Designed miniproteins, single chains, continued (4). Designs and how they scored, part 70

Each design is a single chain, and the fold is of that chain. pLDDT is the mean over its residues in the fold that is shown.

## One batch from the design tools (miniprotein)

Design m14409
Fold by ESMFold2-Fast:
Order: structure tokens, then C-alpha cells, then sequence
Structure m14409 (fold): chain A 122 residues (1-122)
């Protein structure tokens, strides 16, 4: 079950990052906390917003880590840009070119609901 495996990975990463047991969290609570934590990591200047450049850098580093030596630097940049553009379109509801904490919270709620629905259907 892909959904269960993803939840197990999220839990393991959160337990490692926080140094505490998260086993009591529901799937929705786990997805919400994980989503917020990932966006906190993307917010490198700590101002509570995520810019396109921060999304691009995050995805570029993720691709470099996951696919070392598979693609050229130019190809990795194109992939990172496409992913950053897709996420920005999904979350930037006011069109200001940044993702705010409120937009992150709304996205986390939508993701949590989607994961709980998928888990119930599994």
C-alpha cells in the first residue's frame, strides 16, 4: 500500500527531526505536521513565506540528492523549475508570487483530507 508506506516515511522523518514519538498522531495530523515542516525547511530566510526561488532551490537539491549523475545540471534545473511552477500554481491562490503560511496551512488541510480518504479507500 503506497499510502501506508508514505505515511511510515513521513513519521520516521518527523521522529528523526523532532526527536520525539509521533505514533499517537492520526494520518491527517501526521500529514499536516509533515507538510508544515517541509515548508518551514523551504523558508530559508524564516520570514514565514516561501518564494519561487526557495521552491526551485528545494526541488533542485532534492533532484540532485535523488538522481546523482543521471541528468545534466541543465536538465535538473528544468525539472526543478517545472515542479516549483506546478506547486506555486496549486498553492498561490492570490497570485502574488509567494506562498504564505495561510496558503501552506490550507494546502496541508487539503493533503491531510486526501490522505485520509485514500487510506479509507485502501
Amino acid sequence: DLVRKVLERMRAELERALGEDVSALSPGELVRLYTRRVFEEMDTDGDGTVTFDELFDYFLRQMERSLPGVYSPEELRELARALAEALMRTMDTNGDGVITREEVDAYAERRAAAFEEALAAS
Scores: mean pLDDT 75

Design m14410
Fold by ESMFold2-Fast:
Structure m14410 (fold): chain A 57 residues (1-57)
Amino acid sequence: SQLLTVARQKAAELGLPESAVGDAVEFAEGLSRALGLDDTLTAKWIIHYLEVEAASK
């Protein structure tokens, strides 16, 4: 999945564990289903989730 690839790359850049990848994808896919987001917007929400997670540690 393109979304999983984006999540893994960003998590690695931020020093986050593999568990954060799954959490970010689940969060963004939930938003995509609720709001009808395309893959580009869904990927942006994955990046945002991981940036916030990194900032909170």
Scores: mean pLDDT 82

Design m14411
Fold by ESMFold2-Fast:
Structure m14411 (fold): chain A 73 residues (1-73)
Amino acid sequence: DEVKKAVEEIIEMIRAGASLEEIKEKASKIPDKKLSERLIEVIEFAEKNKLSPIELESLILAELAEYEAEKKR
């Protein structure tokens, strides 16, 4: 799954200490437009609220889980 692989790459970037701008750029290239937009919103929310990398990771994984659940509806 190309979408799942792209999200895993984003998580790896967060763990490696990549900038939020680089993480947003990667999120913008996700093939699913709705998930891409949701991840960008989550990253911007994390920036505004000064969330830790672990908190941002948890939010991104939650969005992936919702995406996978919607795909089965």
Scores: mean pLDDT 82

Design m14412
Fold by ESMFold2-Fast:
Structure m14412 (fold): chain A 99 residues (1-99)
Amino acid sequence: MLSEGKERYRRGLSRLEEGDSVGARDLFRDAAEKYGRADRTDKFLAQALTNLAGLYLREGRSEDAIKPAEEAYKIATESQDTSTATDAKLLLATAKAAK
């Protein structure tokens, strides 16, 4: 059975494939909150936060992208997910520079 966070993350990816970036953002945000409440700091939480930060940047909401990118970078480095950590670090730098 998929956790609520993983289910929301999966639906977020589907909305991105459909071109619904707003729906994807809302689902990734809900996924991150569900993972946090479930006391899980794993691969899917870091990926959901990374996608959320990327979508906020696409919307010109650079300030909103900072916290998700910082949290994603922390979780990814703790789990040794180098790919997600690299993506999160780049998004964080982009968000801070876009101000």
Scores: mean pLDDT 77

Design m14413
Fold by ESMFold2-Fast:
Structure m14413 (fold): chain A 95 residues (1-95)
Amino acid sequence: ATLEEVREHARDMAEVLRQTAEELRKKSDEYAKQGKTEAANLYRKAADLFERASKLFEEAAQSTDLDEAVSLIREGVELAIEAQKLYDEAKKVAA
């Protein structure tokens, strides 16, 4: 892939992850109001990690070096995977 293609994909992924983090923060607040503290905490942790992943993808989208962009994407993917695990746990606890 070219640097331009990598940057374009990173920009798109940053937006998706940012929106996911915002939605999960909303869910955290909803569950907190219901007294479901464990679920609320897990949704908040998942949202925080998705936001951190989004920032890494945003940084990759601004990179002028292909190897740097790919490295930042890899770190962002690792954070997104961890966030997804917490989100899956949050859904089980909330049920």
Scores: mean pLDDT 89

Design m14414
Fold by ESMFold2-Fast:
Structure m14414 (fold): chain A 92 residues (1-92)
Amino acid sequence: GPGDRLFRVKATGKVTSQSGDTATVEVEGTATDEDGRKYPFTAKLTVKLTSDTTGDAEGTGTVGGRPADVSGTATIAKDGSVTFEGGAVLRP
């Protein structure tokens, strides 16, 4: 909505559980605002696999310790390592 603070996030992590085409992942990385300022980022995400290695990820996390809604794309390697790229929006 108007005034939502959008961050671009890049993170890496691991699969914590998997059932069928759904995985739960924990990721940690960096959130960047529109001015290029960087903040610590962590999230717990549910990934719905759209291919053998890639899926749509949604969940909640923190940007600089502030609660955020998180969405983006996760890539899962065969060893369970995860790369995430997406966005985060601070909760009101």
Scores: mean pLDDT 84

Design m14415
Fold by ESMFold2-Fast:
Structure m14415 (fold): chain A 72 residues (1-72)
Amino acid sequence: MEFIRLAGASQELEKSVQALTAAYRKGVSLEELEPDIEAVAAELHREGARIESAPEEDKELAERLREALARL
């Protein structure tokens, strides 16, 4: 099983991204997840972490995270 891969992320941030991904895979919409995406992007920015890769299933979620991160 592949998950979104991060570089420079703490274990805590890895868990946050995994929880967000689990909700997305359960069918929660990207619109509904927007506050959580923004919160996780802020954590990525604070830690200087990067999204290295995402499986095809999570690609749209990863794109939204990158977009939110780019606004910071």
Scores: mean pLDDT 83

Design m14416
Fold by ESMFold2-Fast:
Structure m14416 (fold): chain A 145 residues (1-145)
Amino acid sequence: LQAQVDAAIQAMGDVAEAAGMAAAIDPEKAEEILQKTKQLGQLVVQAFSEYQTQVDAGFTAALIRGEGLGKRTALRLEKGKEDPEVARELAEEFRRLYERAKKGLDTIVSLVSSSPLAAEAKQKADELQKLLEEAARKAEEFARK
């Protein structure tokens, strides 16, 4: 069970970091991305009843890292308007982060599959994956222009 708790914290970390960066890349959907990330995180915390404090602490730390990454990404997006190399580097970094987050979402859905919250967690994960994929596409378009 500790291995499952560690896996959940790692997966939520990957998702929260991708969400933070995506919020900067797609500011029109930033609130939706961040809100769905928090909602999914709370479902994961609730699913780990005996380990809620540990999972919640890990998720909170991941959200803080995601916010920091988002702020740094906003500065890099501004520089990328005049520097195509910065834009390309940012798009490549987000693509790698998106791939990790996608695996993280799959891991979360698997870990909570026996919980009464499984269906809701899967729906939020699917919605988040779509938003993150759109942010990846926008980052790639930004790098080409």
Scores: mean pLDDT 87

Design m14417
Fold by ESMFold2-Fast:
Structure m14417 (fold): chain A 89 residues (1-89)
Amino acid sequence: MKLLEDVKKAADAAKETALNDPERAPEALGETQSKTSDAVLELVKKGDYELAGEVNKYASTANKDALATSRAIRRQRLAEAEREAALAA
């Protein structure tokens, strides 16, 4: 289904953004959430509650993983910046 494919593509893009550009991860997560909401609403309108639940669960898991990755990278960058500041003083 195109709706599930669109959500998976957005989730994969958010994960890629979290790895390569963690500063933009919140924006990518917002896009994934928007597409997930649209897909869930469309599936609910069709009466496909089971697939709507699966789409929401997939997006929720992918979003949590991307957020954790982004937080880890940002924490590392902050530690590096603090170390450089100490060495520059």
Scores: mean pLDDT 78

Design m14418
Fold by ESMFold2-Fast:
Structure m14418 (fold): chain A 72 residues (1-72)
Amino acid sequence: DLVQQLEQLSQQAKEKGNYSSSSLLRLAARYAREGRFDEAARLADQASRISEQNGDPDLSQQARQLSDQLRS
């Protein structure tokens, strides 16, 4: 379930102190739950970029993968 994966990744971001990516991923999960997958994908992509800038390549890659899946 993409919604659960977004919520889990949001929690992981929060635990790492990446509150910006956490907030974006939580909002992406909400849009995905509403069937707004294109908007959810854009938010996950933004979270990926912020995580990369914060030196978290793992979180960045995971958010990008979810963004790609949301567009599929």
Scores: mean pLDDT 88

Design m14419
Fold by ESMFold2-Fast:
Structure m14419 (fold): chain A 86 residues (1-86)
Amino acid sequence: SSEAAKEEVEKRLEELVEAIGRAASIMAQAGVSEEYIRAFADRELAEVAAELRKEYGDKISEEEFEKLVREARERVERAVREAVEA
């Protein structure tokens, strides 16, 4: 169902945000620049978002999908900021 597809997309994006946050923290501790950490995070989000669109694009509206990706992006930006400010 559309609702089940949305829940699966939300779950996979949540797992991605946690993984990016962990990686960003490790990179920041290793002295990687904020610019490179942000570029890494942006690439990871774009890749997973593209995969999810292929799997669930027919079950979720474009507007709903874009909203979920935007929410995930905001959470990624917060996680990266917290990692580099630590």
Scores: mean pLDDT 87

Design m14420
Fold by ESMFold2-Fast:
Structure m14420 (fold): chain A 75 residues (1-75)
Amino acid sequence: SESAALQAELQRKMGISSLKVLAENPENNQLTVELTDAETGKKTTETIPLEEYLKLMEEAAIYVHGEKALEEMKK
């Protein structure tokens, strides 16, 4: 599915096996996320700016839907 492809590409790009949003703090424009390392399986909790998370998601989405197709089609 589209969602599975997006998650797989994000995980590959970041070197993680999963990313979960644990909490949203819109007043501070921050997200608390749980990352699982692809190599060790260790889970780490990080607070990241919402803008960084959105950029990561946009890059993954562009790669799955746009950028990869654009590179292959040269358009």
Scores: mean pLDDT 68

Design m14421
Fold by ESMFold2-Fast:
Structure m14421 (fold): chain A 88 residues (1-88)
Amino acid sequence: MKKVTVVVYEVETKNGVRHSYVLLTEDEEKEKLDAAEEELEELLAKSDLTLLGKVSVENVDYEEAVKAIGEAARKGLSAEELAELLKK
């Protein structure tokens, strides 16, 4: 089964609305994760977005990662709460 590294960024707009950005990278392509994180952090720095939190979880089954992300989006879970779901 495909293993991925999941990185969750929790951000807040100037209007107080919270959004989460999620990066999924195959464990075999970990070098691409560093580049993707740098690109996202540059994008956030150029926006009126405030970074509230960042959590990383490795060795997650792809299907379980997608399921947990979907549940977190539906329930409005924090980046930390999503990370705890991914560790199960």
Scores: mean pLDDT 73

Design m14422
Fold by ESMFold2-Fast:
Structure m14422 (fold): chain A 67 residues (1-67)
Amino acid sequence: YLNPKKDFKEADKDGDGVVSKEELREYLESRGLTPTDKEIDVEIARADKDGDGVLDFEEFAYMLGAI
């Protein structure tokens, strides 16, 4: 089951309240996925409403399909 709050905390390894491209890669790899840089860039671009290249909690939850 998806738990976006728990999954966000696990992805946000430095605790700064955003998920970077590298943190997103590590999170997806921990889920058994092998994303390419391009696939990660596409997912960030789709979820990143601010255009800053990182995902806040709401953008991360949106990417997971939780909202």
Scores: mean pLDDT 73

Design m14423
Fold by ESMFold2-Fast:
Structure m14423 (fold): chain A 65 residues (1-65)
Amino acid sequence: SLRDTLIKAFTGLLGLPLSVAERIADALLAGAPREEVLALAPHKRASIESLLAREPGLAALTERP
């Protein structure tokens, strides 16, 4: 599923805790603004932005109005 793919990316590539990765994945799937998503892990903002820049499919989810 898309949710499972997002959680695997955030835990495997960024080393985020499972609970935080689940919150980010759920926010992205709900169409939350990018700033709301980044606020869930402010200490990892740069890492999340870097991942989204490398994974255009994930970036598209965070840039919805």
Scores: mean pLDDT 73

Design m14424
Fold by ESMFold2-Fast:
Structure m14424 (fold): chain A 104 residues (1-104)
Amino acid sequence: LSEELQKDVDIGMVRIAIAVGEIAIKNMTKETSDQELKELANLIKRTLDLAEKVKAPKDEVERLIDVAKEAKKLALETGTEEAQKIAEELDKLVKRGEELKKKL
């Protein structure tokens, strides 16, 4: 039953990562660097991978989708070619999150 505790820890890590993403977005602007946007996109991807693995609660997946949507908006507002590619990756993560939500 140590597996139940590990699942709770993994869900807790998903929640922490979402909160970190939410805080990052609140502090980001149109002047945000491509590197910072890429790091946020990587955080969102890793968090979605973990959420899918542990079948995280639907509400947590919805929060992660919202973070990805806001990150995509910021990337598009930045207007660089690299940020446009990051926005395309974030759009894929939004769609993947919505598909995961349907299975929960």
Scores: mean pLDDT 84

Design m14425
Fold by ESMFold2-Fast:
Structure m14425 (fold): chain A 100 residues (1-100)
Amino acid sequence: SELLEEIKKLLEELNEIIKKFASEEQLKKFEELIEELLRILESENATETEVAEKLNQLKKLVEDLVNSENPIPEEKKKEIEEILGRIAELAMEYLFEKKA
């Protein structure tokens, strides 16, 4: 699926940005959430609720990171927020495509 490949590319781009600012522990949690999200999306029984929950967990982890003692530059914060929004849109489109 072209949508799934685009989601994977955006998740990889997001991970590369997060690596520059996250602790080793935060990065591990972030990468685990990415793996779980992809696993859910690729499952036959994926629900919008499950995908939304994983996206919300990723968003919360990013929010914790941007509010840390070493704040992410505003330019990079906006870039991260835009990538997360695009991933959410494409993930919902992908679920809709699978149900059609």
Scores: mean pLDDT 81

Design m14426
Fold by ESMFold2-Fast:
Structure m14426 (fold): chain A 67 residues (1-67)
Amino acid sequence: SDEVARALAEAGPENAMRAVTAAASGMDAQTIARVGGVDDATGRALHEAGPEGAAAVGRQAGKLLGG
């Protein structure tokens, strides 16, 4: 969702990459939130989105970061 992409962009490019990579690797919501520097709700949303959903959110966060 747009809110999740915004949260990743606000965390910054390194944290966003860590969160998306953790989600794509099937890590749990709490671990995704911790490594991504985002809240538990964002970590849960990335975990539930699965690898394809996490990649799509990562692309939207990249646009918000100017890349």
Scores: mean pLDDT 81

Design m14427
Fold by ESMFold2-Fast:
Structure m14427 (fold): chain A 66 residues (1-66)
Amino acid sequence: HMEELARKVNEAVAAAGDDPLERIRATVEAMKEVGAPPETLRAAANGLEQAGYPDEVVEEVRKLAE
């Protein structure tokens, strides 16, 4: 359910505070916990790259997809 994913993402982001890298990591980890396949995590990393996030953030997300 999208509601459960959204709730987990919001909860994880709130716990991560205002650090952008921690927020992205929390979001991706929440997606992985809900059972998002590696292809979805990889697509998320590509989306972050397209959105202009720094390479460190993109690489961190790609590592979670392995």
Scores: mean pLDDT 70

Design m14428
Fold by ESMFold2-Fast:
Structure m14428 (fold): chain A 77 residues (1-77)
Amino acid sequence: MLSLEEQIEFAEKLREAIKKKDIEGAEKLLREFAEAEGDEAVREYAEKLIEWLRKATDEELEKLAKGIEEQIEEAKS
């Protein structure tokens, strides 16, 4: 089970990978996060998100990165 700080660090790394269109990097981060959480539902969600990322347009990736950024700002407040 990850701490809030570890979850924020993960979200920041994921946001940067998505902004750079580094889908392979995003996939690795999502799988590492799911393994660290040890929850099967988190693993299933991560795999679905990875499948979506592989098919996503640049515009969809930009929207996701912005959403992650807003969640990080809220969590730090």
Scores: mean pLDDT 80

Design m14429
Fold by ESMFold2-Fast:
Structure m14429 (fold): chain A 55 residues (1-55)
Amino acid sequence: SLPAELRARIEALAAAHRDDPLLALQLLVNDPAFRALPTEQQNEALRLLGELLRA
């Protein structure tokens, strides 16, 4: 599972950048908290962002 603080930021990124998914993705992959995560949790975070952007 993801840290609650990162999950909240991913939700905020999806809401703020629904019209620019590539920018939302770029902002997430450059987040220091995201970059500190193991690969499995990075993949979970990317999946969550993608799901929220499609919603």
Scores: mean pLDDT 85

Design m14430
Fold by ESMFold2-Fast:
Structure m14430 (fold): chain A 58 residues (1-58)
Amino acid sequence: REEILEELGKKYPSLSREEMEEAVAIAEGLVEAGYIDESLIRPVVEMLLSTEEMVRKR
């Protein structure tokens, strides 16, 4: 979890830690619901943050 947040902070420096933690929490919720495997947490988080950054760039 912390390792993912550190890497996300380097890749998306314009986003707050709270926004990154929220994206991770969404991905973790999908794992708990059985929709994705734990190995997919990072790709899902990156998709969520990329979408959010594109929306906020406007």
Scores: mean pLDDT 73

Design m14431
Fold by ESMFold2-Fast:
Structure m14431 (fold): chain A 62 residues (1-62)
Amino acid sequence: GPLSSSAQETLEQMAKELEAAGFVVDPERFLATDPATGEEMYISDAMAALESGLPLVPVSLA
C-alpha cells in the first residue's frame, strides 16, 4: 500500500514498545490490549500511557 516508510516504521516501533510492556498488539485493528485489565485501547492511547512515565511492570501500587 502507499503508506510512507516512516509511518510504517513508527507503527512497528510502537507495537514493539507496547509488546515489551506486556500489551497484546493487533496492528490490523490498531488496538492494544492492556495486560492489567484485559481491555482493548487504541495503540496511540497505549503509547500515551507509556510516555507518561508509567512503569513497564504492571504492579499494584505497592
Scores: mean pLDDT 67

Design m14432
Fold by ESMFold2-Fast:
Structure m14432 (fold): chain A 60 residues (1-60)
Amino acid sequence: MEGDIYQAVRDVKKQDENTLELKKGELVKVLKDLGGGILEVQSLKTGEKGLVNEEDLEKV
C-alpha cells in the first residue's frame, strides 16, 4: 500500500487543513496508512500532501 499509486474514484472536497482536495481521476502516491481507513497521500498533479479516506481511492 505505501508507495503505491491510487486514483480518486470521486471528487474529494477539502474538509480541513489536513485533508487533500482531489478531482475524480487524479492520481496520488500513498505515503502512509494511518489506519481506520485514512491514508496520507501526495497528489502527483500538484505535489500537495494530505489525508484522504481509503474508500475514495482505488489502486491503479
Scores: mean pLDDT 81

Design m14433
Fold by ESMFold2-Fast:
Structure m14433 (fold): chain A 73 residues (1-73)
Amino acid sequence: SADDVLAKLRADIDSWLAKRKAELDKQRDEIISKITDPKKQQFVQQVTDGAYHTAQATQNVVLQRVEQQLRAQ
């Protein structure tokens, strides 16, 4: 059913976002470890936070479009 497809897609998206967050957190920590300036550390955190927010927004668009297609059929 459409609900089963959407439930699986939500679970897959949640799993992917969790992995993406872990990867970004690891990259952030590695870069920050090489920086002593707190303002530069804050900038790196803002950039990695922005990348995660972009990933979340992109996956929400995918979910919304799939739901629209399934409900239009």
Scores: mean pLDDT 86

Design m14434
Fold by ESMFold2-Fast:
Structure m14434 (fold): chain A 64 residues (1-64)
Amino acid sequence: AVVGPRGGRIAAQLVAASGGSPEGAREAAELAEKRGRITGREIGQLSGVSPEHGENAAAASAGM
């Protein structure tokens, strides 16, 4: 999960990197801030890509 106050910006960057819209990136940031977490699956959904792609992107970012 991408979490915490710093998670909002990371979630928005992951949606943008996955080819998502600016609206999807903003929604991902709001969800991360509001719930304190966001999953790779949700990032995939907000990016308009498969949940697996979002999960892979989140996993790769966690390693950085």
Scores: mean pLDDT 64

Design m14435
Fold by ESMFold2-Fast:
Structure m14435 (fold): chain A 91 residues (1-91)
Amino acid sequence: AKELAEKLLKLKEEMQKLRDELEKKVETLKPSEKAQEHAKKAIEASQRTIEAINRLGRGITDRPGEEILEEIERNYEEAKKHYKEFLKELE
């Protein structure tokens, strides 16, 4: 329970930082259309991850439903995938 709560809070912080970084880079660098699409998809997936974590409420005392954990993991993986593709398009 405590370890899961700490992991989810860390994931939320990571997703917030990822979104802020991508929004700043898109605004500053004005990259290719392909890079912008990957940034958009990464931002949308990061927002879905944050929203799923927030649905667990202010505190995590018990293990959340399996479906909620799967939703968090799926959206996290999608955000990281598109973030990696965005960085690759900048190279």
Scores: mean pLDDT 79

Design m14436
Fold by ESMFold2-Fast:
Structure m14436 (fold): chain A 86 residues (1-86)
Amino acid sequence: MSVLEELEEIKEKLEKAKEEKDKELFLEAVERAIELILKHEENPLLATGRVLRLIGLMIDAERSEDITPVVDEAIEEIEEIKKIFE
């Protein structure tokens, strides 16, 4: 599976987490995104910045009763990451 295919699967999981309001699925999807960034981003400063943004979203999701806005921000981040691998 290519990085783009894996990012697309992550986006699909994030969209499902938003529809189902499933914090567990959201956290699993974001953890997978962090793993892909650390594995494939060759610039450590860019990797660190992206990972920190995603970790911030995980923390916000854990503290929030409504994860919808946090999932929307995560989907936007995944779309930006996908553009780099196009």
Scores: mean pLDDT 81

Design m14437
Fold by ESMFold2-Fast:
Structure m14437 (fold): chain A 94 residues (1-94)
Amino acid sequence: MVYLDAAPTPEQQALAAELKQISAEVDAASANADTDPQGSLEQLKAALAQLEALLDRVNATFSPDDIHASVLQVALSSLITATRNEIKKIEKKL
């Protein structure tokens, strides 16, 4: 079995690009937390919903043996956890 050298599919590349975009949205929302905590909170909750939907799509689309899907799953899980923690931090100040 020699599937470890397979390049990411166009679908895997598209999902990785979506993850990168949502990650940038999370960073932008967090940067505005002191200036607009309510707007930042709404943006982070929207980004969290997008991350959870993207994780569901990765899990539904790809085989458990797909290494590129596994990398996306780990990255998504980490960012979901970080986003939830940031939401909780902002909510404590409101």
Scores: mean pLDDT 78

Design m14438
Fold by ESMFold2-Fast:
Structure m14438 (fold): chain A 120 residues (1-120)
Amino acid sequence: MLSIEEQKEKLKKYTLELLDEENFSEEEKKKALEGLEKLFKVMEAVINNASEEEIEELKEEAKKYLLEVVKELPKDVAAKILQILNEVVLYAYEELNLPEEAAKRAMEILKYAQEEVDKL
């Protein structure tokens, strides 16, 4: 089983590979990687059996960051970043043996951000 640090590095690498296929700018890639970092903090807290209060605080931080990304980028770019982050979380679950509960929490945050994109 991979360490949490090794899982995080694999997710960053996979995210960059997906972003490179779409020819995103360096600023757009930076926003996507920061979004991944926020999502990973939520997933790590779930894996470490953190309190529901701590998990909810990290979840709200991740939601807030992704909403700022949605507001700052064109709708189509924001939607593609959220799609890539969903694919990365699914990859972590299917290929890296990330716990289902951690993946579900991250996917709920991404769904919330996607619903806000759809309102624009």
Scores: mean pLDDT 84

Design m14439
Fold by ESMFold2-Fast:
Structure m14439 (fold): chain A 77 residues (1-77)
Amino acid sequence: EKEEIEKKIEELKKKAHELLLKGSSYGVEAIGYAVKAVTGPEEEREEYLKKLEEYNKKSNEYSKKMEELSKKAKELE
């Protein structure tokens, strides 16, 4: 009984960590595009800002899923 719950908590934490790494990866990409939007040519700014928004949205999606799984793991403790 206790062992089964502990295993489920571990699996949820592992999944949350995978989502955290994915979200962080998209966040780094977003920062890269933010820098390009500020330092790059004016004619490319719209494209970089669009990419920034796209990657920020993906990063936020993964962060929310990670938080959801982390809460589930904590509730089982």
Scores: mean pLDDT 81

Design m14440
Fold by ESMFold2-Fast:
Structure m14440 (fold): chain A 75 residues (1-75)
Amino acid sequence: MSEQLKALLADPRNRQLLAQYARYLASQEEIRPGDAERLARVFAEETGLTLSEEDLRALGREIERLAQEFRAQAA
């Protein structure tokens, strides 16, 4: 994960938006391959930052991790 992505995720507004995407993914019947990466691209567009493909994949993994945590809490 790049310093740019770490700084982005340290912003409380961006963390709140990320949590919203993770909660949305957690609410789906199943998490399909590529769903988290697609949401990572939407997040990048909303934040106005140009992220590398590697950072988009890292962000997708973080969204999926948070979504799994939200699912565990809802069970």
Scores: mean pLDDT 77

Design m14441
Fold by ESMFold2-Fast:
Parts: C-alpha cells; structure tokens; sequence
Structure m14441 (fold): chain A 77 residues (1-77)
C-alpha cells in the first residue's frame, strides 16, 4: 500500500507537471482504488473529489499533490 501510493503519487505529479490532465485523472482513480482496498474508502473518495475539483479549476500544483500523497501515507501508516 505505502509503496503503491508513492509510485502512483510520483506518476500523478509527473502528469500534472506535464499538463496531462487525463493521465492525472486516471492516476487519482488508481490512488482511490488502493485506499478503498486497504479499508480507507471514505478517505479515497474525498481525496479523489478534492483533486478532481482542483484539476478542473487549474489550481493543483505538483508540490500540493506531493503534500496530499505524504498525508495519505501518514493516514495509512
């Protein structure tokens, strides 16, 4: 789980940094699925909704996403 969240988080940051919004959306769905499988479905759903809103508004930065991933890792640890 923690390694999976880091790997998907790194891919997500790269998609955001390159302006690949569709790739970023697919990665956040994968992050949600990892969290749901680990018993953190409500955290996964709220994180996905928040990130999708920020992608749609163009306010999400790579650094902000790294912080979100670090917080998720802390929650599941």
Amino acid sequence: MIDDLRDEGDDFVDYVDNGDTDGARDEIDDIRDILTQGGYGSVGDSTRDHVMQQLDSGTLTPDQMRRIIDNLIRIVS
Scores: mean pLDDT 81

Design m14442
Fold by ESMFold2-Fast:
Structure m14442 (fold): chain A 114 residues (1-114)
Amino acid sequence: GVEEKAEEAGEIAREGALEGGAEGGAAAGRGAAEGAIEAAEKGGRGGAEGGAAAAIGGAGAYASALAGLGPEAAAEDAEAGARGGALAGGEAGAEGALRGAERGRELALEAARK
């Protein structure tokens, strides 16, 4: 059902955000302190949590809609909701990774000044 699609969207968003966070951290980490990767991973997790929350909200709306719309229309709306949740999670993950990379760069500059 829609709960399964929302859970899948949330998991995909989580995985994407963590991968984006790690990639951003690695890019910052080529001249940055080890903390850059950790900061990027934390940012990615925040994005994944946001995407999962959006997907869960969509599932609730779909369950209500299913009672009135009938199976086919409800299934189409659920798929659209799950896709939207996954995309939103990915975007939030990308933002988290960028913030993590910026923080890592700042830490590297502070270390270099000493």
Scores: mean pLDDT 49

Design m14443
Fold by ESMFold2-Fast:
Structure m14443 (fold): chain A 62 residues (1-62)
Amino acid sequence: FLEHPESYAAALISAEMIRLSLEEEDPERRQKRIREFVDELIEKYPQAKDAITSDPILQKIL
């Protein structure tokens, strides 16, 4: 993470953005948006994967 500080920052921002998507009232849309967002971020920033997938809230939903 020290060699890729932007990946760490992106992971934190992404985790917060994903948490905000939990406010989506439709659980079907919520899961779809979370999965698509996570997939896109992991593909663009693979170094952020661990931070995103280690979040217990995201683990419960994903």
Scores: mean pLDDT 62

